Designed miniproteins, single chains, continued (4). Designs and how they scored, part 22

Each design is a single chain, and the fold is of that chain. pLDDT is the mean over its residues in the fold that is shown.

## One batch from the design tools (miniprotein)

Design m12737
Fold by ESMFold2-Fast:
Structure m12737 (fold): chain A 88 residues (1-88)
Amino acid sequence: SDDDVLNAQIQFYEDFKDELPKLDGNVLLKVPVEKMSIMGLKALLEYHADEISLDRLKEILEYLEKYKEQLPELLEKAKEAIKKKEEE
């Protein structure tokens, strides 16, 4: 369990959520996966999945595997995005 880290990442999203919709998807895509907030990853997967490269989606999936017990829905979204990208 790393609830403190997860809560800190959620707080980061809350502090910057009003600015997130103003950001170009390319700006979010340039943030290293290991430095991206969980809510930032959720926003990318929900709103910008088509703009994420296959290689970067795989990096996101690898990162999220560490949190599969806490964030199973987000892990499944990453898997679905990879599948769609490989089939299209």
Scores: mean pLDDT 68

Design m12738
Fold by ESMFold2-Fast:
Structure m12738 (fold): chain A 60 residues (1-60)
Amino acid sequence: ADEDIEKLKEAFEKGNYKEVNELLRKIRETYDYETYQRFLDALSEEALKKVRELREKRKA
């Protein structure tokens, strides 16, 4: 689970949305719905982190 979350975050950071979609499809097929939701939450946290980083750069 943790390894798959890291792969998903890496693909998102690279902007490789095709890989993100493929990983999410495999996760949905492999894991239960609750685990799938945790992966989606982790991806949302990465998006929030990007917003925070941009905000900090604006302050600098």
Scores: mean pLDDT 69

Design m12739
Fold by ESMFold2-Fast:
Structure m12739 (fold): chain A 108 residues (1-108)
Amino acid sequence: MIYEVTLRAKVDLKFEDGLIRLELPWPASVQALPTGGGYIYSLDGEFLGVISVDPERQTEETVLFLFGLKREIKKGDVFIIRGLTSEEQVEVFRKSPYFEVLDVREKP
C-alpha cells in the first residue's frame, strides 16, 4: 500500500540551486522512505522532484525536496507527494507548520 498526499504550502519554501531543504522531525519510530524515496508532482502532473530522508539517522532528520531548475514552492501552491508507505509518514507532513494536508489517498 502506498499513499498519495495532496499538500498546500502554508509558507514560501527556500529554494537554492534546485533544492529545498526542510527540517522536519522524522521520529526514529517512523519507517524510512521506500527504495527510490517519495516523488513530488504538480497538480497538473509535472514531475517536480524527489523527497529524501536520511535512512541512517532518523532522529530529527531533514526531509530533502529536490526540484528541477527554476522551480519554487510558494505560499498557496498545491502539489502531490507519491510513495509514502504509512500513515505515520503522512502525519509528519500533517503536523508540519509548512503544509496543509488537503487530501490523502491510499493506492494498491
Scores: mean pLDDT 68

Design m12740
Fold by ESMFold2-Fast:
Structure m12740 (fold): chain A 86 residues (1-86)
Amino acid sequence: SLPLTDEEKEKLGKHLQEALIALDNKDWETFFKHLEEAAKYDPRVNGLINIYKKNFNYPKGQKFYDLAKEEIERLLKEIGAEIPEL
């Protein structure tokens, strides 16, 4: 709710970038780990974590991939971070 510092934005951006790369590789363990770290800087990330935890024991389908990709890219764009090429 308070504005992030430039250093906090850089840390948030790095975790969101790593989550997006893990998402593209369907590495769900690494994806979740980086979302939990990102949530320390932006509590809006908890929305994706909650959806992930509800479906933790199930294969993540295309619908979840598309939703997660759009939300992470939106957050990266909002904080002025680069979106990695996948």
Scores: mean pLDDT 80

Design m12741
Fold by ESMFold2-Fast:
Structure m12741 (fold): chain A 85 residues (1-85)
Amino acid sequence: LDKLQERAAELTIALIKLVEDEEEGRKELLALLKKEGIEVTEEQLDKIVEDAIATVKEHRDEMLEELEKSTDPYAKRILEKLKEV
């Protein structure tokens, strides 16, 4: 259970990082996908990156609101990262 929360937080932070630094976030996302056994082509990765950036921008306010309600230390880190972008 703890490992699942940690993985979810890592993925979420990587997706937010795409908004701040697309190149670095893309590398982190690719590494996480490989770790989970998910093989993606560069073309598929580009689509995931575009969709992730669009989703973060579209739902930023909702994400901030939900993260502020959480006492989870990972949620607090995600909130801080989201505020930076």
Scores: mean pLDDT 75

Design m12742
Fold by ESMFold2-Fast:
Structure m12742 (fold): chain A 96 residues (1-96)
Amino acid sequence: SEAEARARALAERILAGFREIVEENPEAPLIKRWFEKARELAPDADEELLLWLAVELALEELREELMKRIEEEGITSVEEAADLFMELLREKVEKE
C-alpha cells in the first residue's frame, strides 16, 4: 500500500541520516551512550537492529525538544518532522 511504502521510505530516511551522523561522529559521547544502551537491550542484535534501537533511544531522549520545534516552526508533514529530528540529532552530537 501507499501508506506502507511511505512508512518504509521514512524509516530508511531516518536510518540513513542517523548512520551518517554516527559515521561523522564515532567518538561522540551521546552516540556511544545510545549504542551502549541499545546493546544492553539486545546483546545479540545485528548492526542494523542496534542502529534502529539507538535511533529509538535518541528519539525518546529528544522527543520534548523535537515536539517544541515542530510547533514553533509550524511543521505539518512527517517527512519534515523526520528531517528536523536529524537536524536536532546533528546539533546535539556536534556540540560535544
Scores: mean pLDDT 85

Design m12743
Fold by ESMFold2-Fast:
Structure m12743 (fold): chain A 94 residues (1-94)
Amino acid sequence: EAEKLLQQSIRLLDEAIRAAREGDLDKARELLRKAMDLADQGFDLLNDTKSKRRLAVLATAAEIELSAEDADPEAAVELIEEMKRLVEETLKKA
């Protein structure tokens, strides 16, 4: 169950990266929020509060980069890639 949620989160993070690179910042934000929700549920099932907290910080930073008046999609992509790495590391331990 947790593994499936984390795998779905990784897929949505990949889609968010593609959307951000295509300039679809609204779609990137939507996908990022959905990915975060799924990963959060997966972390809860694993009782991994530290990864949950770290992901929330990275997600907040990425959302700011996608939402700012002078939005930086490349900075957002880098942050989303860090989120993806965190979820992948947790999945390996699940």
Scores: mean pLDDT 84

Design m12744
Fold by ESMFold2-Fast:
Structure m12744 (fold): chain A 83 residues (1-83)
Amino acid sequence: MIEKIDELIEFLKNTEPSREVLEKAVDEIAKILAELFPDLSEETFRKNLREAVDKIISDNGLEYAREALIGLAERLKKLAEKM
């Protein structure tokens, strides 16, 4: 899990932000969240994350949305390390 999160962070840092890049990151984070919280569905996480990211893109742009997803992934890594 931690290695998958590190790969996602590296991917986001080294890839120019686009809607497709951010959607791929949302899908990967939703899978990580479903592994950490198995009582909740991956699809519910994906839907909620997509709605949140779409709002961030609309309000702040692609670069800010990328930074927000990197920050979320870094927080999930710290959570996984404590479990």
Scores: mean pLDDT 83

Design m12745
Fold by ESMFold2-Fast:
Structure m12745 (fold): chain A 77 residues (1-77)
Amino acid sequence: MTPEQEISQIVSDTADRLADRLRGLSVEEAAEEIYRAALPEALKKAKELGMPESKAKKLVREKSRQSAELIAQVVAQ
């Protein structure tokens, strides 16, 4: 996988692990919970991959938002 895909996978795995706690939260609240939980592991992986911390943080925030939106979309089905 690309470095970006590896960070994205960490965020997705974190969202899946938190899914039961995220039900009933707003997209913004769910995104923040995913971001806080995924960030430590994502930063460690980013360092291993040679990715700047600022880029990794931005990617984790963007992917946390996307994961939260997908969770909301599945509930709306």
Scores: mean pLDDT 80

Design m12746
Fold by ESMFold2-Fast:
Structure m12746 (fold): chain A 73 residues (1-73)
Amino acid sequence: MDLSEEVLEHEVAASMYIMAASVAKLAGDEELKKEYLQKAIDHLEKALEATPDENEDVKERLQKEIELLKKEL
């Protein structure tokens, strides 16, 4: 299932950027934190676009994650 692979790749990328943003925040680098959070959001939005309509639970989770990250910008 190619769509599942694309979704997974974008979720993994987003998770890496979220971790990088957390490290930047702890280091006091607010600009770098925001840059990484934006990259994480971009990847989650791509994962959402690649998610089939029948996977409503996955879409709801991704939408909620995007909303939470946007509140930290």
Scores: mean pLDDT 82

Design m12747
Fold by ESMFold2-Fast:
Structure m12747 (fold): chain A 102 residues (1-102)
Amino acid sequence: MPSSQQLIQQGQDYYAQGRYDTAIQYYQQAIDIDPNNSQAWTNLSFAYNAQGRYDDSISYSDKAIDIDPNNSDAWINRSAAYRRQGRYDQSIQDMQKAFDIS
């Protein structure tokens, strides 16, 4: 069986190809193995953001932050989703948090 980390890497390869639906499937498999993997939730958030699904992106970033509040990528991804929704104050706060913990 591939590890959650190996599934994340495969998902990232598909994401880089613009194959977001396939990337999501690999990230979901990683979460099924390790539901506390903050990186997998962050990568789900990133893929949903790339698809313009900003509410889903925010929800998955929230999960990643709840698991690991020092995951700066999760704060960055949530900031990007907030910006796409015109929620600029929340976007700025999340970016400041990402820089503070990096």
Scores: mean pLDDT 89

Design m12748
Fold by ESMFold2-Fast:
Structure m12748 (fold): chain A 77 residues (1-77)
Amino acid sequence: MEEELELLRAHGERVLAFLREIGVPEEELERLRALYEKILAALEAGDEEALRRYAEEAEALLAEVLARHAEEARALL
């Protein structure tokens, strides 16, 4: 579990680094990071309902952030 959580945390940091490269503001990156930490905490606690809820919130927030930065994201893709 700890090794798996470490791998997931590393993946999350990689995603956040990419978003920073495309110009997503630190404020929005911090909100995404907070949700990702809640997901990891729910996974560690075995709270399937909390995990699903936070994952859905993270997906919605990520989609909204990417939509606002669509031009910057498109330039890198």
Scores: mean pLDDT 76

Design m12749
Fold by ESMFold2-Fast:
Structure m12749 (fold): chain A 70 residues (1-70)
Amino acid sequence: RLEELERELEELKKNVPEDVFAQIEAHIDATLAASAAGRDPPPAPKYHPDVDPETLGRLAQVLVELRRLR
Protein backbone atom coordinates (compact mmCIF):
# COMPACT_ATOMS: atom_id res chain seq x y z
CA ARG A 1 0.00 0.00 0.00
CA LEU A 2 2.44 2.69 1.18
CA GLU A 3 5.21 1.14 -0.95
CA GLU A 4 2.87 1.06 -3.95
CA LEU A 5 2.02 4.76 -3.54
CA GLU A 6 5.72 5.62 -3.16
CA ARG A 7 6.51 3.76 -6.39
CA GLU A 8 3.68 5.55 -8.21
CA LEU A 9 4.96 8.88 -6.87
CA GLU A 10 8.45 8.17 -8.26
CA GLU A 11 6.93 7.32 -11.64
CA LEU A 12 4.88 10.53 -11.69
CA LYS A 13 7.92 12.61 -10.71
CA LYS A 14 9.58 11.57 -13.99
CA ASN A 15 6.93 13.58 -15.87
CA VAL A 16 6.73 16.54 -13.47
CA PRO A 17 9.48 19.16 -12.96
CA GLU A 18 10.84 19.33 -9.41
CA ASP A 19 9.61 22.94 -9.06
CA VAL A 20 6.04 21.95 -9.94
CA PHE A 21 6.21 18.91 -7.65
CA ALA A 22 7.32 21.11 -4.74
CA GLN A 23 4.46 23.55 -5.36
CA ILE A 24 1.86 20.76 -5.44
CA GLU A 25 3.26 19.18 -2.27
CA ALA A 26 3.21 22.54 -0.46
CA HIS A 27 -0.37 23.21 -1.59
CA ILE A 28 -1.53 19.75 -0.43
CA ASP A 29 0.18 20.25 2.94
CA ALA A 30 -1.41 23.70 3.36
CA THR A 31 -4.85 22.40 2.32
CA LEU A 32 -4.72 19.47 4.75
CA ALA A 33 -3.52 21.75 7.58
CA ALA A 34 -6.33 24.23 6.86
CA SER A 35 -8.89 21.41 6.79
CA ALA A 36 -7.64 20.05 10.14
CA ALA A 37 -7.92 23.55 11.66
CA GLY A 38 -11.40 24.14 10.22
CA ARG A 39 -10.12 26.99 8.04
CA ASP A 40 -10.74 27.70 4.37
CA PRO A 41 -8.19 26.00 2.11
CA PRO A 42 -5.72 28.26 0.28
CA PRO A 43 -6.45 29.00 -3.40
CA ALA A 44 -4.97 26.55 -5.89
CA PRO A 45 -1.50 27.59 -7.07
CA LYS A 46 -0.89 28.68 -10.65
CA TYR A 47 0.37 25.63 -12.54
CA HIS A 48 2.54 25.62 -15.63
CA PRO A 49 0.73 24.48 -18.82
CA ASP A 50 3.82 22.37 -19.60
CA VAL A 51 2.53 19.61 -17.31
CA ASP A 52 -0.63 17.65 -18.13
CA PRO A 53 -3.50 18.48 -15.73
CA GLU A 54 -4.23 14.74 -15.55
CA THR A 55 -0.70 14.02 -14.33
CA LEU A 56 -0.93 16.87 -11.80
CA GLY A 57 -4.25 15.57 -10.49
CA ARG A 58 -2.89 12.04 -10.07
CA LEU A 59 0.21 13.38 -8.32
CA ALA A 60 -1.94 15.41 -5.90
CA GLN A 61 -4.06 12.35 -5.10
CA VAL A 62 -1.00 10.19 -4.40
CA LEU A 63 0.46 12.90 -2.14
CA VAL A 64 -2.80 13.17 -0.17
CA GLU A 65 -2.91 9.39 0.31
CA LEU A 66 0.73 9.32 1.46
CA ARG A 67 0.04 12.13 3.96
CA ARG A 68 -2.98 10.20 5.30
CA LEU A 69 -0.92 7.02 5.76
CA ARG A 70 1.96 8.85 7.45
Scores: mean pLDDT 71

Design m12750
Fold by ESMFold2-Fast:
Parts: sequence; structure tokens; C-alpha cells
Structure m12750 (fold): chain A 53 residues (1-53)
Amino acid sequence: SKEEVFLETVVLMWKIARDTELWLMERQGAPQEEIDRRIAEMDAQIAELEQRL
């Protein structure tokens, strides 16, 4: 359905954003605990969206 395609697209965009955020935080020398927390937040959003597929 169009809703499934939209949801798959949103999941892909979140995955790209996650990888970009990780790269930027590592590049800026962010503390590992801060990186882990941020990535966990984004992974939780991805997991919630994937459950709707």
C-alpha cells in the first residue's frame, strides 16, 4: 500500500539520519555515553516505525 511505501521511506530516512548523526558526533569528539544515548533514541524510533510494517 502507499502507507507501507511511505513508512519504509521514513524508516530509510531515519537510518540515514542515524548514521549521519553518529558520524558528526564522532567527528566532533562527543563523549561515548552521549553518542550511545543519542543512537539508542534514534534506534528506538526506527524500531517503533518498523513494528508498523
Scores: mean pLDDT 85

Design m12751
Fold by ESMFold2-Fast:
Structure m12751 (fold): chain A 55 residues (1-55)
Amino acid sequence: MDVLELPESFEVESVRVSADRTQILVTVRDRETGEELLVTIDAATGRVLSVERLR
């Protein structure tokens, strides 16, 4: 994925760097619905690699 578009109600809960430092793991939560997403970002390019629903 080249662009990540999130609603304004999403807030960043945590930011983590992977053990090999190649990826940034961002947990975001929708304040209105309570949905949680894990967004994996390539640390070198800033590209979104995956978005996974946690709840």
Scores: mean pLDDT 74

Design m12752
Fold by ESMFold2-Fast:
Structure m12752 (fold): chain A 91 residues (1-91)
Amino acid sequence: SLREKAEKAREENLKKLEEKLGVELELVETLLDDTATSEAEREAVAQRLLELLPKIEEYKEKGYYILAGPTIDPEDPTHLTYFVDVYKKKK
């Protein structure tokens, strides 16, 4: 399913980020985790992302790591899951 592909992609992206930074990261919160399969749902996700920009910038200013992006369904590129996860360095 698209959800299973999205979950795997998020785990792989986290691992790549940790390897690039040379540190282990822990999840603080998920700001967005929405699946869109219609134009209206994609527009709703885009609007939610715009509303989250100030909070994302606040986290970045405090030294948190943001991992965000679409997981696109390879069978239908109009179907996507978009996530925004906030991480901090594990002590």
Scores: mean pLDDT 81

Design m12753
Fold by ESMFold2-Fast:
Structure m12753 (fold): chain A 76 residues (1-76)
Amino acid sequence: SMMEERNKLLQVTGLVIRIMGLMEQGRLLGVISEAEEQQARDLVSQGLKAANQGNYDQAITLLEQAASIVEEALAR
């Protein structure tokens, strides 16, 4: 339904905002490696491409993988 698609789009949007904020924090603190940042950015790019194609479940999965990389780097 359109309501379910809206909820998934909001989830995608929230994940992107979270990942970008945490990635910037990791960069400023010097705790995220260049390789980890590039991997997370690639996953975000893939996730946004999936969302643009209407594949919201795939987008959410890819964005959750990106979030995990950044969160693990910040937990060091």
Scores: mean pLDDT 88

Design m12754
Fold by ESMFold2-Fast:
Structure m12754 (fold): chain A 95 residues (1-95)
Amino acid sequence: AAKEAEKKLIEEALKIYEEKFKELLEEQKKTNPEEAKLLEEIKAKGKTPGEYILEERAKYEKVPLEKVLEESLKNSTTELTKALLKYHLEKYKKE
């Protein structure tokens, strides 16, 4: 089923993202300790840097987070980014 395939894609996307986030955090610790601290705080909250940026944008623009996530999904050029945005949108709808 398409729903089952999408779930597996999201799980794979999250694993790839976790590896890339670890690489980014180690890089930032060497070049910008303040950004590294922010990334660690975002991770501690169970959020991704992308999710954090979209939430901050929604707050500053005073628009619903769901709208920001849907617009980002439409403008996304990679299947990995689309999978992660769909995951965040689903997580938001469950709250």
Scores: mean pLDDT 69

Design m12755
Fold by ESMFold2-Fast:
Structure m12755 (fold): chain A 111 residues (1-111)
Amino acid sequence: EEELIEKVREGDVEAAKEVANSTDPELQARALIAAARAGKVDVVRVMLENGVDPNLKDEKGRTPAIAAARAGHAEVVALLDPNAKDSLGITPLEAAVIAGHLDVVRVLEKK
């Protein structure tokens, strides 16, 4: 499980497809969040194309959009749900503003 998440974080598209084809929503959430935080645009796109829910939360209540916004990955944020709040009610826009990522703010304002 951790091995698949590490491969997804590194940009492994085949590992991303394996996660997307699993029946484990927690594994899907963790992998998508890891890819989003790492800025792996191609992996995020492949997971979404294979039906992974972009609004899944991990056990800590984190969403992929919040992870990408906090990390400053504007292109990844563009692929994800702009309204996906974390467990504290923080929006992707608020996360981007707090982190100082103006490029992410610009992407979110267009949605």
Scores: mean pLDDT 81

Design m12756
Fold by ESMFold2-Fast:
Structure m12756 (fold): chain A 140 residues (1-140)
Amino acid sequence: DMTIVDLWQTLVEMVQIIADAVEQDRLDEGRAKVTEILKSLSLLDQRFIINQFLNELIALMTRALAAKRPVPARHLRMAAIFLDAASDALKDSNPQTSQLLQDQADWIRQQLAAGRPPTAADVARQRATRQQITDGLTAA
């Protein structure tokens, strides 16, 4: 069983893989590596990692809204890779939640292309989508 320390170390490892993939323009490799890590985790550990990541994304968007600045392009690229990888990991076991994660990755790519600060409506949308994903991950 993974300890809370092991879960945090796994999250840090995945963030590092994604950061390196963005820096090296190796997005498909980063996506594949994170997908395999997520697939190796128990359902409980997958839920922890995905929920923690979505909470951090909402925090970044909330900070960007308060600053009246766009979320840095690097962070949006990293978020899209994680969401794509999480979608891939859940494709067979939870196809509805996989689709929600894919739709969020596509929305993040649209925000990246727009290059504008997030609105209060954008943050509210992310909170609603995080709740739908959380509910989907806990459904039996």
Scores: mean pLDDT 87

Design m12757
Fold by ESMFold2-Fast:
Structure m12757 (fold): chain A 96 residues (1-96)
Amino acid sequence: ERAEEVAKQASEIGKKYGLPEDVIKEAAERARELVEKMTPEEAIAYLQKEIDDLLYKILQTSDPAERERLLKELEVNVIVLEALGYYKDFLEKSKK
């Protein structure tokens, strides 16, 4: 229900960015799972930490294959974070 709305937003954002289908599907599924197990605020905090950790690893990595894998994971987490931000803004506007 609500998890499906966030997953749909993640898919739409991923398509807008022109990302690969696999990245879009992973972002939608991750958005759904996070919203089901924690609050939007907790999910945003979790994703921000994961993104910071991924950026640090990317900067430290000398292996091209490892960097490519980390960049894909970064893309997924950024899309999920954007979708959760949109959902939070939607909820806040609904209270006006």
Scores: mean pLDDT 80

Design m12758
Fold by ESMFold2-Fast:
Structure m12758 (fold): chain A 123 residues (1-123)
Amino acid sequence: SLEEARRLAEEASKGGTYEITRLLAEAAEQAAISAADPAEKARYRALAEALGEALTKLKPELGEAARYIIEGADLLAVDLERARELFEKGIELIKKADPQTGEASAAVIREHAERAIAALRAA
């Protein structure tokens, strides 16, 4: 549920480290991109948005990256080229904000985005 997503985001922000919050935000973004069910997609987007807000207090660039990934996910069924452009913008911000793990995080998000785009183009 949406309430459960908010509760998880609040717990991550209060009890989690920066790394835990970042990993949960990445997982939510990946789930939003990959979800086929619109209701499930909306729940993961809400979680990604809440975690993105929490990350802006730690590293502003990560919150901006989350915003681009969510906007790209929204456009997957409408404008694949614009969705790809937004994913790339988010990915570059992740790399810039976290030099140690950002490349690995970026690669996972890119892989999920490309799979979603390929599936929609094949349909």
Scores: mean pLDDT 71

Design m12759
Fold by ESMFold2-Fast:
Structure m12759 (fold): chain A 58 residues (1-58)
Amino acid sequence: SVADIEALIAQEERTIEILREKLAEMDPNSLQAQVYRIMLESTEFILERLRQRLAQLK
């Protein structure tokens, strides 16, 4: 449903905020930072997909 997708969007947006905060605290050249960048990219991809789905269901 629309409400379920909106809830998932809010959750993914919160996850992105957390990942960005953690990345800001890391050595950008570390393997850990590389892993977090991949996680951030993956989460951003999911968020965009959810937003596209929501737009189709309006």
Scores: mean pLDDT 87

Design m12760
Fold by ESMFold2-Fast:
Structure m12760 (fold): chain A 60 residues (1-60)
Amino acid sequence: MSLSEILDRLDDAIENKDVETMKEEIKRLEELIDQNSSRRGLALSLRHIVEAGRKIIEEL
């Protein structure tokens, strides 16, 4: 699954308040961070998205 597909699925899950799908897509982003740990800028950007997603889950 591409980054674009993961982000699209995460956005859809947020709109639908689907906490299970949000958690699954956040886990996929964390896996991408691990696979791309040498790409510091990308890893930092993805970490910010993960943190934002976790906050949305806490507010639901």
Scores: mean pLDDT 80

Design m12761
Fold by ESMFold2-Fast:
Structure m12761 (fold): chain A 75 residues (1-75)
Amino acid sequence: SSLQADIDRSLALMWISVMKLSPNSKIDPQTVRRMILSFSDRKDQEALGKAILESSSPEDRESVREAIKEALEEG
């Protein structure tokens, strides 16, 4: 529903904000997979994945991208 989608989007934005404010911007690929799989809606998973990828360090982007791909294929 539109209401649930708004809630999930707000939650995703909160996660992004927390990650950006973290002193360590490095993201473990397993944590990325778990965060994406916590959402059942495909659009929310894709939006979160994109936001995580954009917030990731250049060194982590390939591993993060693979984790996102695997999560989207499974979920």
Scores: mean pLDDT 69

Design m12762
Fold by ESMFold2-Fast:
Structure m12762 (fold): chain A 92 residues (1-92)
Amino acid sequence: LTPDQEAEALIALARMQVNLARKLVEKSKSEDKEKQLELLREALELLDRAIELLKEAIKLAKNEEVKKEAEEELKEAEELREEVEEEIRELE
């Protein structure tokens, strides 16, 4: 695999983790406080992993378009992580 192909694979994996985190956040809205906290903490773990993968993808990417894709996904993941962290603080 080329570095750009490896970066693309990391972006794809991170995107799956971000999408799972979003689904957990949505599911948490209909749950009781205890279950809501559990789901939000699971979402936070997924987002932490996605952010790590995206930072690695940015380091590996030699193609400007691949790097930009990783940077855009990273921004979205970081924004969602901040939202999840704020929700957890409000519930605690």
Scores: mean pLDDT 89

Design m12763
Fold by ESMFold2-Fast:
Structure m12763 (fold): chain A 75 residues (1-75)
Amino acid sequence: KDELAKELLKKGEEFIKEAERLEKEGASKEEVAMLLEIAIHLYELAEELSTNPELREEAERNKKKAEEKLEKVKK
């Protein structure tokens, strides 16, 4: 279960990096927002599946950062 949560955290971080890359390359706000929303869902699932409190806290922190990025993109 924690192994899957770790994979979801890693995948979410990859989507965040891809969103940042696309934003830097001038992609649409809609495309960047979509990748950030995917990352948020992956972090949420990682938090739900994690039995390790440190891993759960990491997922929650990463989710909040992604939510902040998404809010800025949607403005």
Scores: mean pLDDT 83

Design m12764
Fold by ESMFold2-Fast:
Structure m12764 (fold): chain A 85 residues (1-85)
Amino acid sequence: SDAEEDRRTLAEIAADPQKRDELLQGLDQLGQRVQQMDVPQSLKDEALALIDRLKQALREGDAERALEEYLRLREVFRQMLEAQL
């Protein structure tokens, strides 16, 4: 399943300092893009908080918490997409 693939990918990234740093940089860029989106401020605030929590989990090497925060972030992006329709 996609969730099991995401779990394996996040575990691999959390274990590799270079891959982790690359993802952390990508999450910083994602946060900048979220701030510029034409969606309700409440969804932006939620996405930014989840990005920060995901970054913290990755820095701590907590792959399970990183997966939980990633799945929550994915759900917020789904809601943002619906808000554009």
Scores: mean pLDDT 84

Design m12765
Fold by ESMFold2-Fast:
Structure m12765 (fold): chain A 91 residues (1-91)
Amino acid sequence: SPEEEARRLEKELDDYLLKARIIFTIENKDWKPLLDAYEALRDVLRSMTPEERAEVLKRAVDIVKELMDNGKLDELPAKLQALVDEARARL
């Protein structure tokens, strides 16, 4: 179901964000911009249907994976915020 898919993707995203936070901590980087972007994402997801949540969460997971694989985690807060802004515009 879309609800189950959204829950699975949210857990996958949470796992990636925990890993990103650990990397930021080890590298002595400020993780607050990432936290702020993630909280903004969670806020917009609460206004969405399960199908819309699954779509947005899948894109968020894909973004984190791409940035991790390319060593570009510093771009993650801005990329997540852009996704939030795009999702809000479609509501």
Scores: mean pLDDT 85

Design m12766
Fold by ESMFold2-Fast:
Structure m12766 (fold): chain A 80 residues (1-80)
Amino acid sequence: MEELRPVSEEELAEIVARLRAAGLTVTGLRLSEAGHLTIEVETAPAADAEAERARLDALGAVLEWIARRRLDVEITITEV
């Protein structure tokens, strides 16, 4: 297993900003002393297929940003 890096407060702020830009509402945040970040997000149904694709592309970009940096992040997405 690849070693994951602890998340900084600056990286936390960037991840939250990127998730909000993707159309997600951040409902829960927890950063442990070890740097493990748990994020809870809620999403409404997309208005159309183009909006859904744009959201998935934006989410993919956030996940790639996290993976490239090997950040210790857990994201839970709930549709409301």
Scores: mean pLDDT 78

Design m12767
Fold by ESMFold2-Fast:
Structure m12767 (fold): chain A 72 residues (1-72)
Amino acid sequence: DELERIRKELEELWKADLTSGPLARAIGRYFVLKVERGRLLLERGEVDKATPEEQGWIWLAELDRRDAALRA
């Protein structure tokens, strides 16, 4: 399950020693994971399970999906 993979990766980020350089990399990875989670929740029709923050990520994922579909 891709959502379970994302959950585990986020959990590892939360446990990391985030100082200086590691923090910058963790922030980038966190945004990638949140966008991926948003896409999966939207595809599953489970948008109601998202936090207000994640609702924003879901809509960004949907806009990206629509943009790609228009080019297909």
Scores: mean pLDDT 70

Design m12768
Fold by ESMFold2-Fast:
Structure m12768 (fold): chain A 65 residues (1-65)
Amino acid sequence: MRLSKEKLLIMAEAVDVGVTSFEIREEDGRLVVTIKTEDEKELERAREFERRVRRAIPEAVVRIE
């Protein structure tokens, strides 16, 4: 199944970093990961998660809200 392996990898990274509020969407064959943050500490964890996702899946788009 297309992108299922990549989605599992993203979920594993989220658990490892401690990011609990995020959405994964598929757009034009790419994964778009939207991370929701409420404060600066969550934003810092979201940036670490973004870094890990981009390292593992360079084609993925990461958005932090």
Scores: mean pLDDT 78

Design m12769
Fold by ESMFold2-Fast:
Structure m12769 (fold): chain A 86 residues (1-86)
Amino acid sequence: MEKKIKEAAEKAKKAAEEAGLSPGQASVAAETAALAVLEGVEAARARVEQALAEGLATDPSLTPEQAAAARAAAELGLKAAEELLK
């Protein structure tokens, strides 16, 4: 399990870097990949959507553009985990 979590996180981080995302976005991708390996891709996706919805509703500093960037980074993490969990 730990090895798969590390592999998914590293793969997601590399994919985010190759896509030209920021270090912070690459970190989000890696964390989302780790979560998806632990809880499953669908559960991790639901967690990401819930966190973004709460952030947009409660955090006045979170812009729609920042939320979209976080979602894009999370999608790279979910994809990396999905490939390992086939």
Scores: mean pLDDT 78

Design m12770
Fold by ESMFold2-Fast:
Structure m12770 (fold): chain A 72 residues (1-72)
Amino acid sequence: MAAELVAAMAAALEARRPEVVAYLTTEEGLSPEEAEAAARRAAERGVAEAARLAATGTEEAAAKVRAAIAEL
């Protein structure tokens, strides 16, 4: 189901948030507040893309979302 794939992507991105924030703070020199904001915006874009793909209702699009989640 489309909502299920979007929820799975959101959960996967949220689980990765501490890692992304640590990377942005340590490697890119962002403040903790800027890193949190940047990680949140990246997650929002990922969820929006998953929603767009899931809305097509195709197995190809669903497989693409699942592959993206597996690589997080």
Scores: mean pLDDT 80

